# Ledger of designs, part 25: designed miniproteins, single chains, continued (5)

Each design is a single chain, and the fold is of that chain. pLDDT is the mean over its residues in the fold that is shown.

## One batch from the design tools (miniprotein)

Design m16840
Fold by ESMFold2-Fast:
Structure m16840 (fold): chain A 114 residues (1-114)
Amino acid sequence: MEEIRRHLEEAIRALEELAVVLIRASELIKDKKKSEEILKLAEELREKVEEARKALEEEDYETAIKHLREAIEIGKKGVELVEKDESVPKELVEEARRALEEAERHLREAEELL
């Protein structure tokens, strides 16, 4: 149980980092419509992370995992948008990819312990 909680907490942390990176990337994107789409994805990501955090505090690991899976799918869309934009520095794209990969790894580890 404690190992599942640890992995879920780390997945939440990685997704919160991803949301911050997506917001930073949106500030560099010249296309206003694309910038607004990325900001909306970051907001949706944060909402799912908050739902996962609440489930985790209630020790509802299955519900936390469900919300984190949804958050990861939102995160993937955000990363794809920033990767395709030449205004975003490679370092920031790599930071976004790393945060997403870390979240996916920790969620997988938590699921394997159920």
Scores: mean pLDDT 89

Design m16841
Fold by ESMFold2-Fast:
Structure m16841 (fold): chain A 95 residues (1-95)
Amino acid sequence: DHEAGLERAAERIKEALGLDPSLSREELVEILTERRDDPEVQARLAEALLRAMEEVAAEELAKLPAEEREAARAEFAADRAPVRATLAALRAAAA
């Protein structure tokens, strides 16, 4: 139910990449992982996405009562994990 902030971040990244606005967050991460024509550019985009997701997560967590924050933190961490993995792979490819 805290999807709105993550959707906004995904929409910004999809627009920056010229991708289909109907793509899910999972599909966006998969595309970033698969496209390696310019690892440095892809790494920068993955960094921007990860930062936006972290900012949204922090904002949403601040709005929640303490008893809900742990579950929400785990959910946001799970959402960010594939983006973080993609960034690591792109960094390795660029080196």
Scores: mean pLDDT 73

Design m16842
Fold by ESMFold2-Fast:
Structure m16842 (fold): chain A 82 residues (1-82)
Amino acid sequence: MSPVEKAVALLEELIAKTRNPEARALLREAKRYLEQGNFEKAEQLLLRAYILIAEKEPELVPEFEKLMREIGKEIKKAMEEM
C-alpha cells in the first residue's frame, strides 16, 4: 500500500471515530487535498484538526500522530526529490 493510501485509510478511520463536527470537516477537507497531492495544504488542515482533537478527544491523539507521521514522510520525500 502506498504511504498516501495508508494516510487516507487512517484519515477515514479518524473521520468515523471523531464526534467533533468541526474536526470532521477539517479531516474531510484534508483528505481531498491528500488525494490531489497537495500535502502542504493537507498538513495545515490536519494541524487545525489536531488542536481540536487534542483538546476534546485526547484518546484519538495516538491515531492522529500515526497519520501525521505518514504524511510527514511524503512531504520530506518530496522535498528531498526537489
Scores: mean pLDDT 78

Design m16843
Fold by ESMFold2-Fast:
Parts: sequence; C-alpha cells; structure tokens
Structure m16843 (fold): chain A 95 residues (1-95)
Amino acid sequence: SSLREEVKKVVEELVKKHNLSKEQAELLFKLAEKAVERLEKVPNVSDEEKLAELEFLLLTAVEMLKSTNGNKKVVEEIFEKLLEGVLFILKVRNE
C-alpha cells in the first residue's frame, strides 16, 4: 500500500526531527502500524485524507512521548482513544 510507505516515511522523519529514543521510535512505529491497519479499512475516504489524519495522530503521539517522560502505557491509551475518534468522524462525514 502507498499509504503504508508514506506513513513509514512520516514516522522516520518524526523520529529524526524530534530525536526520539529507540524505545520511543519502536512505540511510534507500532502505533502507526495499528492506525494504518484500521484506516485502510475505512471506505469512501481518500488516501490523502487518511494520511493527513495519520500525520496528526502521530504528531500528537510524539508530543505526548515528550511530555509524559516516555510513559508508554499513557501514550498508547490516549492514542487508541484519539484513533477511535478519528475513525468515527471519518465514518460520519462519509455516510
């Protein structure tokens, strides 16, 4: 998927730009993979819109990793809630 390749590049750029640790980078890749799998299944939404939402979610995760002193559980829990919200909004906008 072109979306998966684009998202991988975004994650790599965020890791470099924000000087993320190996553990933070691994978590960010894991969160990105989960988000891509769910967003790819959303019908009637362009890859451009999916990528924009993914970039927003990933940037938010980076800011949380920086502010929560690397508390992975808190970052994962809030990321999951934000992802569910994004998925709901995309569904409602396209129904």
Scores: mean pLDDT 84

Design m16844
Fold by ESMFold2-Fast:
Structure m16844 (fold): chain A 101 residues (1-101)
Amino acid sequence: SAAEKEILEEALKFARKLKEAKSFEEILDIMEEWYRTVTKLAPEVEVPSEEELKAAVEKARKDIEKLLKETKTEEEVKEKLKEIQKIAEEQAKEIEKKLKE
């Protein structure tokens, strides 16, 4: 439970940073920081594995890079950023609820 609480606290910080991100480049930087944090905390945690976490981050990075290539206007970029920010806000609320319980 102590290790779970520490991971949840770091996940909350990550979600809050994503909510404040102003560009896809900032999102990628935040995701790389999260990967470093989780690999430091997670070597003794059963799920997810280090390989699964690395694969998930690499997939997310490629998905974002593809989105950037397909996005033709500044307005489309802003709409996609707002969608990611909404997801991050929802995740932050769920994590905060778990930490208060």
Scores: mean pLDDT 68

Design m16845
Fold by ESMFold2-Fast:
Structure m16845 (fold): chain A 67 residues (1-67)
Amino acid sequence: MIITLEVTDPSVTPEDKARVVQLVREAAERIRELEKAGKLTPQSVRDILEELAKEINKIPGFKAEVE
């Protein structure tokens, strides 16, 4: 399972890009924590990635989808 990210507006600011990177890092950290705790499931990964996509989609000029 992967997440795809598209920049739809070339005027997107460096701050908006940094926010997207932070959201991706936070999602990856949550997945790692669940894996280390022995609580990682396919559904947990999907839920985390779908939440990440929703948060990215709130930022103007970005679109994200879970595949």
Scores: mean pLDDT 80

Design m16846
Fold by ESMFold2-Fast:
Structure m16846 (fold): chain A 84 residues (1-84)
Amino acid sequence: SLEERIQRATARGLEVAKKYVEIKPTLSEEEQKKLEEKLQHMSELAGQIGDAIRAGDWETAQKLLDELEKEIEELEKEIEEAKK
C-alpha cells in the first residue's frame, strides 16, 4: 500500500541520514556538500508528498514517492561507496 511504502521510505531515509552523520568526519568537503544536497532534496520531496496526501492527490503522492525511493537508493549507494 501507499502507506506502507511511505513508512518504509521514512525508515530508510532516517537510516541513511544516521549513516551520513556517522561517516561525515571522514568525508572531504566536496563529498559532504554532495551528500547534504541530496539529503536536502529528499527532505523537500517528503514535504511535497505530505502536501499531496493532505490535498487528496494520491496520483501526485505516488509519483513523488517513486522519486523519493529512487533518491534514497542512490544516496544509500553513494554513502556505501564513500565509506570504502
Scores: mean pLDDT 85

Design m16847
Fold by ESMFold2-Fast:
Structure m16847 (fold): chain A 102 residues (1-102)
Amino acid sequence: MDELIEQLKALREAVETAKRYLEAGDYDRASEIFRAVADGARSLAEKSKNPKVQELLKKAADYLREMAEAARAGDRQKGIEFANKAIEYLDKAIEEVEKLKK
């Protein structure tokens, strides 16, 4: 559980970093980071034993992929919107994993 929470927190921080690159106009770096985080979220979803955590991580991965495509298209506003949605779903996944400790 602790290892999974730390991995989820690392993904969340990577999304925040990519969002800052997007805000700075570095669309290529933002897109690359979002793709890597999307792959990480999908991998963690496959390893999760909890269906709710799996669903939340799959939704986060989907928003991260849409964010990467928005970044490649130069759509900063849409990219930031999808990044915020991905962070929301990662935060929900962290909360659900923390509940499994209780």
Scores: mean pLDDT 82

Design m16848
Fold by ESMFold2-Fast:
Structure m16848 (fold): chain A 76 residues (1-76)
Amino acid sequence: MLEKLVEELERYAREVLGASDEEIEEGRELMEKEKVGEEELLRALAAIYAREGRFEEAREILRSLGDEEGLKKLEE
């Protein structure tokens, strides 16, 4: 699951945000240095899904994390 989360975030950065391969590599190094965990990656993915209008998928992620604040913000 974690590997798929990283791949989806990299896809979004490359295809939607126009990030270069070098910027993606720097992002990977920063994540490793900061020890970004699965919970942080899931929150980032939920935010991406919400921006893409994929609200149901964003809600499922936030619900699985127990993020009541994030769920309230998404419903606005």
Scores: mean pLDDT 70

Design m16849
Fold by ESMFold2-Fast:
Structure m16849 (fold): chain A 93 residues (1-93)
Amino acid sequence: AMAEAEALRERETPAIREAIARTEADPSLVPEVALRVYRLMMEVARLSGVRDPEAEARAREEVALLGDLEAAIRRLEELGDAAGVEALRAALE
């Protein structure tokens, strides 16, 4: 539902921005933060029943700030999330 998607986005976006800021002090957090951004995008899409272009654009910007897409993809592969790897590549390209 749209209301649930909006609530999730409002709740998660500030925390993700804070986490991105923390990657400057701890680069090992980059893959985990990228994965969190990806999961937010997927969950917002699921709850709304349609892709949210604004949420997707924000998620792409946030992942771009991390500068390590390959590490994020490798992390998803380690977790066995083949669909997640494909979706993240598609969403960020």
Scores: mean pLDDT 61

Design m16850
Fold by ESMFold2-Fast:
Order: structure tokens, then sequence, then C-alpha cells
Structure m16850 (fold): chain A 66 residues (1-66)
């Protein structure tokens, strides 16, 4: 992932998904580092629901594949 792709992904999650920049960055970094996201753990850490984290991951994959 390029730095420009990371910035675009964070901006998309903040603007379209309503995440904070900190929450968006955590989702991006977790997916890039591990290739997977522990929805339950990350949801608890960020104060989100698992469904909300799953939605954010889906949106992130769309950004990274386009």
Amino acid sequence: MTEAQREAAVAELVTKEGLTEEQASAVVDQLVKDGTVDLSKLAKELGLTEARVAQAVSALIDVLTK
C-alpha cells in the first residue's frame, strides 16, 4: 500500500463511514499489517460495533482495489 492510498483510505472512512481519523487509521493499519481484522477486538478498542468495523473494512477494501 502506498502512502497516498493510506491517506485516501483514511479520508474515505472518515468522510463516508463517519469514523474518526484515529479509528480509520487503526482499521487501515490492522488490515495492512495482519491481512485480517479481529472485528471483536478492534470494535471493543475503538468503541464501535463489530458490524460497524466490518463495514469499514469492506469500504477500505473497495478503496484499495480501485
Scores: mean pLDDT 77

Design m16851
Fold by ESMFold2-Fast:
Structure m16851 (fold): chain A 74 residues (1-74)
Amino acid sequence: MERRAEVPTGGLAAAGALALAGATSATVKEQTDEYTVLDLEGPSGRGTLTVSKAVPSVAVARAGDDTGVAVGTE
């Protein structure tokens, strides 16, 4: 998990639904020492992006009908 860390198109855009909708609105919904949850909003609907703060960076994005897993450091 800590071999490769890359920022995938701004992290939240890892969710294909966001790219398709062209909507990249993100608001911090929940923030903990372990992860950050962002509330995503766009013309196609709402979604959620969860970013892990573990030493190896990992992000899980789910927006509308799309789901993506991205690894990166932010």
Scores: mean pLDDT 48

Design m16852
Fold by ESMFold2-Fast:
Structure m16852 (fold): chain A 66 residues (1-66)
Amino acid sequence: MEEEIEEAKKYAKEKGVKLIVVESFDPIKDVKPPIIATVYRNRESMLETVEKAAKMGEKEAYLVLK
């Protein structure tokens, strides 16, 4: 899990996106839309979130750990 998160952060940096890891949705609910956030399920869902943020021109994406 930690290795996959670090790899996803590195990939996000290459795409110009900052991947922010949070333990719940509480820190995100005060962020103004649009918000790119996904719940961690596997490596592919993390990479898809980064790609979506990059395609939309967003500089930040959130990864929620459950």
Scores: mean pLDDT 72

Design m16853
Fold by ESMFold2-Fast:
Structure m16853 (fold): chain A 72 residues (1-72)
Amino acid sequence: SSMEENKKKAEEYLKKAEEIREEAKKDPVTARGIETYIGIAKKEMEEDPEKAAENAEAALKKSEELYRQAKE
């Protein structure tokens, strides 16, 4: 089912975001920001399963951008 595939993709995107959070753990502000994006995506997945992969991918991209900016 496409909903099951979307959920699996969402979980993979969120796992990658959590890996970025671990890399950022020495910067608690950046790590907390990433945690917030992950939390929002998890809530959105529950409310709109059809958008789960899209919302999780957005959270990953925001986490990557936040981490990139923190290194500057």
Scores: mean pLDDT 83

Design m16854
Fold by ESMFold2-Fast:
Structure m16854 (fold): chain A 101 residues (1-101)
Amino acid sequence: DEEAKEVLKAALLGLMYLSKLPLEKIEEVLEAKTIEELVDLLVEILRELNPETPEEKLEEIRKRLPEEARKTAEELSKDEELRQELEKAMEEILKKIEEEK
């Protein structure tokens, strides 16, 4: 489950960076300890970015994300090159966020 959490953190940080969301939200993502906390944060961000998103769609995302994150983590565990590229991308995003302080 640790790898699935890292996948969700990567996705959230990327979304936050592209959307220029507050630093407090980024810290919440970095400090999140469970997949459920990360899914809740993603749903809140999606609702904030697109208030017109139906609640049914957000609930569908909430149910499917943990499974999809675990699937992605499993794929990444088998592809060392893809894992390294993801780690590099995350490091670059975090550096960009730090520069915006």
Scores: mean pLDDT 72

Design m16855
Fold by ESMFold2-Fast:
Structure m16855 (fold): chain A 62 residues (1-62)
Amino acid sequence: MITKTVKIGDTTITLTVTAESYEIKVTGKVAEEDKEILDKYLAYAKLYGEKQKELLKKELLG
């Protein structure tokens, strides 16, 4: 299991990855000025989560 937490302004983003799935939680207020950075980070987090899920699955299950 892998967990990453980052803060962008007042927004907290938590990514949790297992061999079976990944989950992205977004909490707090999103300021308009932070929205572009947040959107870019969410796109990165989705790609990272999917890739890490597949890597964990390969390492554990072959």
Scores: mean pLDDT 80

Design m16856
Fold by ESMFold2-Fast:
Structure m16856 (fold): chain A 70 residues (1-70)
Amino acid sequence: SPEVEEQANQFLDFLLKRVEELAKRGVPAEQLKAATVSFVDGLATQLNLSDEEKERYKTELLKRVEEIAA
């Protein structure tokens, strides 16, 4: 659904801004990755995402977290 995708994108933008801020404060990449996984699991429950959609979001966000933490 376009509405669900729009909500997901807003949450993803929020998460990535927070990850960038935490990385600048010296939070280790492993903690940022763990927090990202927990966030996506919560988001998947809230938005009733499929397991496939959940795994796709995890994969994409973890790539972004690794880029930010590098």
Scores: mean pLDDT 80

Design m16857
Fold by ESMFold2-Fast:
Structure m16857 (fold): chain A 101 residues (1-101)
Amino acid sequence: SPQDQRLIDELDGTISFLQDSLANKDTGGALGFLQMVVDSLQRWSAQNTPSPSYLQTLSLLQNTVSQLQNAKSDEEKMNILKSLISKLQQQRDTLLQVLNS
């Protein structure tokens, strides 16, 4: 669907930015970026009927933002970001399989 293609594009951009943030150890930049992504996705969902995959991705990002805000060390923040990247890659691959089927 056009919504799922848009979600894949957002996931690819988010994954790329987070990978760069990890390489640069920029946990603050990663948090700021994720807050902007969450805000953008929330605004779109308020005006549209989001798919289950969209809502699942939004929930994952919201939970990760909260975890990053509550983390007390850069090591903890880096581990949270690594976990998020893996989960976003799995979600993106699942959506790609559905679209290409």
Scores: mean pLDDT 86

Design m16858
Fold by ESMFold2-Fast:
Structure m16858 (fold): chain A 61 residues (1-61)
Amino acid sequence: MAEEARRRAEEAARRAVESGDATLLKQRVNDLVASGLSPEAMKLAAEEATRGLRELERRRA
């Protein structure tokens, strides 16, 4: 389950980077959290979201 949430957050990160819109990534992570994920799944999803945001920042540079 945690792995599934992480994988979906990773997919959201790819789409956000592709569109250049960090808001999509944040919304997707929030949706996963709202679905009643375990604390560990939330942590993994947040880590992948942070990774996606940093990738967006790198592309701006």
Scores: mean pLDDT 66

Design m16859
Fold by ESMFold2-Fast:
Structure m16859 (fold): chain A 64 residues (1-64)
Amino acid sequence: DKKKLLEELERRRKKLEELINRGTAGFIRGMKENMDRKTVVDRLTLANKLRPSEVIEKALAELG
């Protein structure tokens, strides 16, 4: 009971924090939902080469 509630709260809090504190990560997630995988990968790969980011690198790993 408590574990399920804490897990749900952490999931919601992580999503909210990502949108507020990292904008970029939330925007990447939005791209994944609205664009085909190849387009997202191509755009993130280019962005990461121009401006290295752990957030973008992690997103690319999730798409691979």
Scores: mean pLDDT 71

Design m16860
Fold by ESMFold2-Fast:
Structure m16860 (fold): chain A 87 residues (1-87)
Amino acid sequence: AAPRVAVGIDEVSENKLKVFAVSGAGPARVEVYDKETGKLLASAEVAPGERLELEIENVKPGKYKAVATQESPDGRVTAEAEAEVKK
């Protein structure tokens, strides 16, 4: 099967981000960054066919991105999502 990965990131409450990811054909690595500083806030692996949900608390106002990377015999696929925490 062709590689498939999806990622999303949203502010679900004040100073809190929720990240979700799904991976189809192989495991995927999910990394969450502060977009302005490049600081890694969280990382996790999602198993093939599974759904990952990750919550990040005490997040400062700013812009954030989540990147999911899937590697499989059929190729590498990346997905990205961005969110802004406002205060």
Scores: mean pLDDT 76

Design m16861
Fold by ESMFold2-Fast:
Order: sequence, then C-alpha cells, then structure tokens
Structure m16861 (fold): chain A 78 residues (1-78)
Amino acid sequence: MKLSSLETLETLPVEWLIGMLSYEKEDEEAIRRILEVLSKRKLTPEQVARLEKIKEELERAGASEEILEQIDKIIKNN
C-alpha cells in the first residue's frame, strides 16, 4: 500500500508525520518516506522526545535496523 506522495508529506506538520510513523508501523516503505521528510525538518525538543518514543514503539514492532538508524540520525541532528 502506498501512502500520500512525498510532496504531500512535505506539507504536513512534524507532529502529524511523527504520528503517522506509529500508524504505518507495518509499512516499511511508508516509514522510510516519512523519515525522509522528517530528516529535512528542524525539530523542537518536545518533537524529538515524541520521535524517541515512536522509535521504541517501532523497535517493538520489529522495524529494520536501517529504519532505527535513520530515526537516530534525525534525533542527533536536532
């Protein structure tokens, strides 16, 4: 299943993108697209904290090492 286009995701607030990661936990392609958009955004400390919590949720759901590393990179860049 394909999510909204990358262009559509780029119009969404960071908080919505972080929420979508939890919703799309079974769709690795969708997660990768959302993380690509998030990597281009400046996050606030509270948004970073939410992303850390979502990372734990995705890890429990069996997300790939590549996805978890991408999330860590976004967190460290903010």
Scores: mean pLDDT 76

Design m16862
Fold by ESMFold2-Fast:
Structure m16862 (fold): chain A 61 residues (1-61)
Amino acid sequence: SLEEIEREVLALVHRYLEEHPLPAGQMLSIEEVAALLLPRASPEERALIREVLAHTQALKA
């Protein structure tokens, strides 16, 4: 489900931010988050990230 996909992507973001904390006041766009995660993600995780991006872009969020 989309909820499971979003949950997995959020877990990846959370792990990345724990290892690479953002400077105070910084916020990443969904595209910037994807760019950071994709090179480090497994093929399965990359598929999930791309699916979330496609959905987000379709909603024009």
Scores: mean pLDDT 67

Design m16863
Fold by ESMFold2-Fast:
Structure m16863 (fold): chain A 85 residues (1-85)
Amino acid sequence: NQTQLDTLQSVQNGAQAALDKLQQGDTQGALQSVSLAIIVASTVPSAQQVQTYLQQALTYLQQGDTQGALTYLQQAIDTAQSLIS
């Protein structure tokens, strides 16, 4: 389903944007990007694991744990990539 693949690509792009912002020290921008990616991932049943990793990343960002957030953002990106491939 092309629509499902396009949605997964959007989720991957959102998680990548959050990762890039967090690496630049933009925690607020990363929070916004993760929150949007979670909403988009929730529309695709096959992205449940990606949504779980994004929710974990959001939790760590809210706690100020940048390293935890980076770890789960990377897992979300890698998982979304595997679903697209």
Scores: mean pLDDT 86

Design m16864
Fold by ESMFold2-Fast:
Structure m16864 (fold): chain A 95 residues (1-95)
Amino acid sequence: SIADQIQQFQQQVTSLIQQAQAHPSDTAVQQQILAQVNQLITQIDGLVNAHPMNDEANGVRTAAQILAAAIQKAIATGVMDSVLMDAAQNTIQDT
């Protein structure tokens, strides 16, 4: 079901948030997590394109995109942006 796919994506985004927070200054780990987040965004985009009015699917996509932005910033600066990370966590929790 769509709900089962959304729940799986919610769990995957939550896991990736936790991994990114565990190693905020490790550029190699952040690059590996970013690759996984980008692959996940591609999969979520497929679901959103099929169901554009599904708020939960759009919420998961937004959370993953914010997480990607936070990781890209961490790779560039060596510092995890707490505002972006909190936004990603709050967005995924609200889905």
Scores: mean pLDDT 88

Design m16865
Fold by ESMFold2-Fast:
Structure m16865 (fold): chain A 103 residues (1-103)
Amino acid sequence: MDAELAAQLRELYEAGDAVGATELLLESLKEVSEEDKELALRRTREITELLRAERFEEAVELLKQLAAEAEALRESDPGRALALEVAGWSVAGLAARLEQARA
């Protein structure tokens, strides 16, 4: 894996920028359409806003729905499935860091 990309992702996660992390990861993926990138960024923003509002149960529910949607699309629309999976990874990373800060 690209060490420079990994360093940039770490910096974004340390800043609490899940949207920026999603955008950076999607920019590295040539097979994902601009429409699917926009969908992934929108989903990332929605869940990030719930996390910022400390609405953790709702954020977890949306994250589970995102994972289920990605799995359902894996055979019919693998590019969209991948974009949604990237959004899920970025939000899960932010949630883990916020949980560590509360401990």
Scores: mean pLDDT 78

Design m16866
Fold by ESMFold2-Fast:
Structure m16866 (fold): chain A 82 residues (1-82)
Amino acid sequence: RASSLRELEELRERGLEIAREVAARTGDAEAGAREGSRPLEELVELAKEKKATPETIKGLEELREELYRRALAEAQAVVDAQ
């Protein structure tokens, strides 16, 4: 479980990097946020397909929503700076 939490932290940091890079290339903050949060969104769907506990699914959904909001804010800052 400690390893899985580390992987989720790495996904979050990478997601923010992807969001900033996509926003810089496209001028679209929402596109950046979507690409940055996509791997975590896929994990939520996978957890639902595998019928994970409601608690696990809710936790992943909360992390996805948090990542999307942070990614959108950082992507928007990049777009606004251009």
Scores: mean pLDDT 80

Design m16867
Fold by ESMFold2-Fast:
Parts: C-alpha cells; sequence; structure tokens
Structure m16867 (fold): chain A 62 residues (1-62)
C-alpha cells in the first residue's frame, strides 16, 4: 500500500470522519490499525480530529 496524507473533509462526530479521496469499501491503515471505509464514506479514527486536520494513512485496498 501507499502512504498518503489525507485531509478531514467532513466530521460526523469526534471519531467518525470523511477523509479526502477515500471511497466506500477502501481499506486503510492508520497508526498500525486497519479500518474499512463505511458505505457513507466515513471511517473510524483512533483519536478525535477536526475538519481540516491531516491524517497519514496507508492505502491497502486494491
Amino acid sequence: GEYKTLKVVEKINDYWVKLEGLKPGDIVEIDGRIYTVNKDGSVLLPKPVEVGDEVEVKIITK
């Protein structure tokens, strides 16, 4: 997978956010943890973030 720095574009709550460029069903690794992007495009993060924050992710889905 490739490491990318992605911006938080929408905040559902403190942990559920939408990241720039991720699609439903994408699999990403953040801080050594594996997450699947939900059908609404949101992903669960290991810590609270705000809109405009940058998150380093490893894209695993092919």
Scores: mean pLDDT 78

Design m16868
Fold by ESMFold2-Fast:
Structure m16868 (fold): chain A 90 residues (1-90)
Amino acid sequence: DLEARLLELEAEALRYLLKRNKDLSEKDIEEAAEAVRAGDYEKAKEIIKEALIKAGYSEEEAERIARNLLDTARYTAEGQLRAEELRRSR
């Protein structure tokens, strides 16, 4: 369904964004992406936040960055889904 497709696209967008950040391990990136794919945004946020705190960010900065990354992934996924729907409409 469309929601399942959106979560898959969001997980891939998040994985792409997190791979550009050298502060997260491959394990943290994959665990966060899987949490998003499962619809568990709070778990994904906490994984990203904890990794950033370990990298030297404050709790408040880590929360803000994690939230911004998740929001960016969602906007990217929504844009991709709309583009797929428009292509189906010719």
Scores: mean pLDDT 82

Design m16869
Fold by ESMFold2-Fast:
Structure m16869 (fold): chain A 59 residues (1-59)
Amino acid sequence: MDSTRQAVDDGRHQLDVDHVVSLSDVVNRVVGQQVSDDWFRQMDGAEGAVRTGEDQIRG
C-alpha cells in the first residue's frame, strides 16, 4: 500500500494515455528519419552505382 504522495501519479492517469499517443508519434518519426539516414549512407557507399540519367533507385 503506497500512501507516499504517489497518489499524485494516480491522478495523472490521463498523462499516461497522452504519453502513449506521444510515444507512438515519436517512434514513427524517429523510425522514418532512421530509415532515411540509412538510405543516404548506402547511397554514399554506392556513388559509382548511380550513372548519369539512370536512376535505378527511386527515392
Scores: mean pLDDT 53

Design m16870
Fold by ESMFold2-Fast:
Structure m16870 (fold): chain A 80 residues (1-80)
Amino acid sequence: SAEEKIKEIEAIYNELAPKLSPELQALLERARALIIEYVRTGDEAKRQEGVQLLAEALAAASPEQQALLEEALARISAIL
Protein backbone atom coordinates (compact mmCIF):
# COMPACT_ATOMS: atom_id res chain seq x y z
CA SER A 1 0.00 0.00 0.00
CA ALA A 2 0.99 3.65 -0.40
CA GLU A 3 1.02 4.15 3.39
CA GLU A 4 3.40 1.19 3.90
CA LYS A 5 5.74 2.46 1.14
CA ILE A 6 5.74 5.95 2.67
CA LYS A 7 6.56 4.52 6.12
CA GLU A 8 9.51 2.57 4.66
CA ILE A 9 10.79 5.63 2.74
CA GLU A 10 10.53 7.82 5.87
CA ALA A 11 12.41 5.16 7.90
CA ILE A 12 15.24 5.15 5.32
CA TYR A 13 15.38 8.97 5.38
CA ASN A 14 15.43 9.11 9.21
CA GLU A 15 18.26 6.53 9.26
CA LEU A 16 20.28 8.36 6.58
CA ALA A 17 19.73 12.08 7.33
CA PRO A 18 21.82 12.31 10.58
CA LYS A 19 24.82 10.85 8.67
CA LEU A 20 24.75 13.54 5.96
CA SER A 21 25.97 17.14 5.75
CA PRO A 22 23.33 19.89 6.22
CA GLU A 23 23.54 20.67 2.47
CA LEU A 24 22.80 17.05 1.53
CA GLN A 25 20.09 16.80 4.21
CA ALA A 26 18.29 19.76 2.57
CA LEU A 27 18.46 18.13 -0.90
CA LEU A 28 17.29 14.77 0.51
CA GLU A 29 14.39 16.41 2.37
CA ARG A 30 13.17 17.98 -0.90
CA ALA A 31 13.60 14.67 -2.78
CA ARG A 32 11.80 12.76 0.01
CA ALA A 33 8.79 15.12 -0.14
CA LEU A 34 8.52 14.69 -3.95
CA ILE A 35 8.88 10.89 -3.83
CA ILE A 36 6.24 10.63 -1.06
CA GLU A 37 3.90 12.84 -3.15
CA TYR A 38 4.47 10.47 -6.11
CA VAL A 39 3.64 7.42 -3.95
CA ARG A 40 0.39 9.08 -2.77
CA THR A 41 -0.75 10.55 -6.12
CA GLY A 42 0.94 8.51 -8.87
CA ASP A 43 2.24 11.79 -10.37
CA GLU A 44 5.20 10.61 -12.47
CA ALA A 45 6.53 14.19 -12.80
CA LYS A 46 7.07 14.26 -9.00
CA ARG A 47 8.98 10.96 -9.14
CA GLN A 48 11.23 12.29 -11.93
CA GLU A 49 11.90 15.56 -10.06
CA GLY A 50 12.70 13.66 -6.85
CA VAL A 51 15.06 11.27 -8.67
CA GLN A 52 16.80 14.26 -10.30
CA LEU A 53 17.39 15.87 -6.88
CA LEU A 54 18.81 12.57 -5.58
CA ALA A 55 21.18 12.47 -8.59
CA GLU A 56 22.32 16.03 -7.77
CA ALA A 57 22.86 15.07 -4.11
CA LEU A 58 24.90 12.04 -5.18
CA ALA A 59 27.09 14.20 -7.48
CA ALA A 60 27.72 16.71 -4.64
CA ALA A 61 28.40 14.07 -1.95
CA SER A 62 31.75 13.11 -0.44
CA PRO A 63 32.88 9.49 -1.13
CA GLU A 64 31.61 8.35 2.30
CA GLN A 65 28.24 10.07 1.85
CA GLN A 66 28.01 8.83 -1.77
CA ALA A 67 28.14 5.21 -0.52
CA LEU A 68 25.36 5.93 2.01
CA LEU A 69 23.22 7.65 -0.65
CA GLU A 70 23.72 4.81 -3.17
CA GLU A 71 22.59 2.22 -0.58
CA ALA A 72 19.54 4.35 0.32
CA LEU A 73 18.66 4.82 -3.38
CA ALA A 74 18.79 1.05 -3.96
CA ARG A 75 16.45 0.49 -0.99
CA ILE A 76 14.00 3.20 -2.16
CA SER A 77 14.09 1.87 -5.75
CA ALA A 78 13.09 -1.58 -4.42
CA ILE A 79 10.07 -0.02 -2.65
CA LEU A 80 8.89 2.00 -5.69
Scores: mean pLDDT 82

Design m16871
Fold by ESMFold2-Fast:
Structure m16871 (fold): chain A 78 residues (1-78)
Amino acid sequence: SELEEEIERIEREIKRMKKEIEEEKKEVERLKKELETDKSIENVSRYIGATLRLIGLEFGIELYEKKLKELKEKLKEE
C-alpha cells in the first residue's frame, strides 16, 4: 500500500538523519575542543555553524518521528 511505502520512506529518512545527527554531534565536540586552543573568528564561526546544523537536524527528526507515529496509527486502523 502507499501508506506502507510512505512509512518505509520516512523510516529510512529518520535512520539517515540519526546517523547525520551523531556525525554532527562529533563535529560540534571536535570544534569545541579546537576553540579551547584557538579562539579565532574562523573557529568560532565553524562551531556556531555546526551547532546550528545540529539544532536543525534535531528539529527535523522530531517532525519526521511525529509524522511516522501518525502514519503507523493510520496503518493499524486499516
Scores: mean pLDDT 85

Design m16872
Fold by ESMFold2-Fast:
Structure m16872 (fold): chain A 65 residues (1-65)
Amino acid sequence: MELQEKLERAAEDAKKAMGDAVETRVEGEKVIITTLSPDEFTKRKAEVAAEMMELTYGVKVEVVE
């Protein structure tokens, strides 16, 4: 229960931080951030968001393009 709550909160917080530039989902025991914009700036922001969520919630976060 606590792990799933952390995963869901991490996905929600990443989506709030990135807005329409990404989609987020929970897949098993990790959060997936999918970048929707091909620009390097969006990719860097997604990588920073992933690192912040991993540090804040102690979950695994993966960025995909």
Scores: mean pLDDT 80

Design m16873
Fold by ESMFold2-Fast:
Structure m16873 (fold): chain A 77 residues (1-77)
Amino acid sequence: MLAVVVGAKVTVDDIRELNLSHAEKIYLLKGVKEEVKEMLRQLAPNAEFVEVEGKSLLEVAKEVAAEGYSVLPITGK
């Protein structure tokens, strides 16, 4: 079970080559650009998208891992 956690500084270039077709959940931190969200929807068409506010990427990743998911964190520069 794969969950992806996306940081606010992530760009389209950071994600376009990723195979996310088997991702079940995508967690979007506040500030993720709309172009990045649209590309993620194309890369992970079956995933549930969850917007997250007030938490760091590490906090979200820890919470999601505690739910039993394998976590792929994606950070920008």
Scores: mean pLDDT 84

Design m16874
Fold by ESMFold2-Fast:
Structure m16874 (fold): chain A 78 residues (1-78)
Amino acid sequence: GEAELQKVLDKTKEELFELRQKYEAGEISEEEFNKKAYEIYVKTYKEVLEILKKTNPELAKELEAKKPEFEAALKSTI
C-alpha cells in the first residue's frame, strides 16, 4: 500500500543521494553516475508500477502506456 510506496521512494532518494555524494567527491565519472542513476530509476519505476497495480490499477495502466515514450526520450538523450 502507501507505506510500501513511501519505503521505495525513501530508498531511491537515499541511493541517489549517496551516488551524488560519490560523484561530487570525484570518486566516479559523470558517465558512471548517469549509468547508475538510470539503473536506480528503472528499478524504482518497476517497484512503483507493481505497487500501483495493487493500489491504483488505472494509474498503473497509464504509467505502462507511457513507458515506450519515456524509454524513447531517454535513448535519444544518450
Scores: mean pLDDT 75

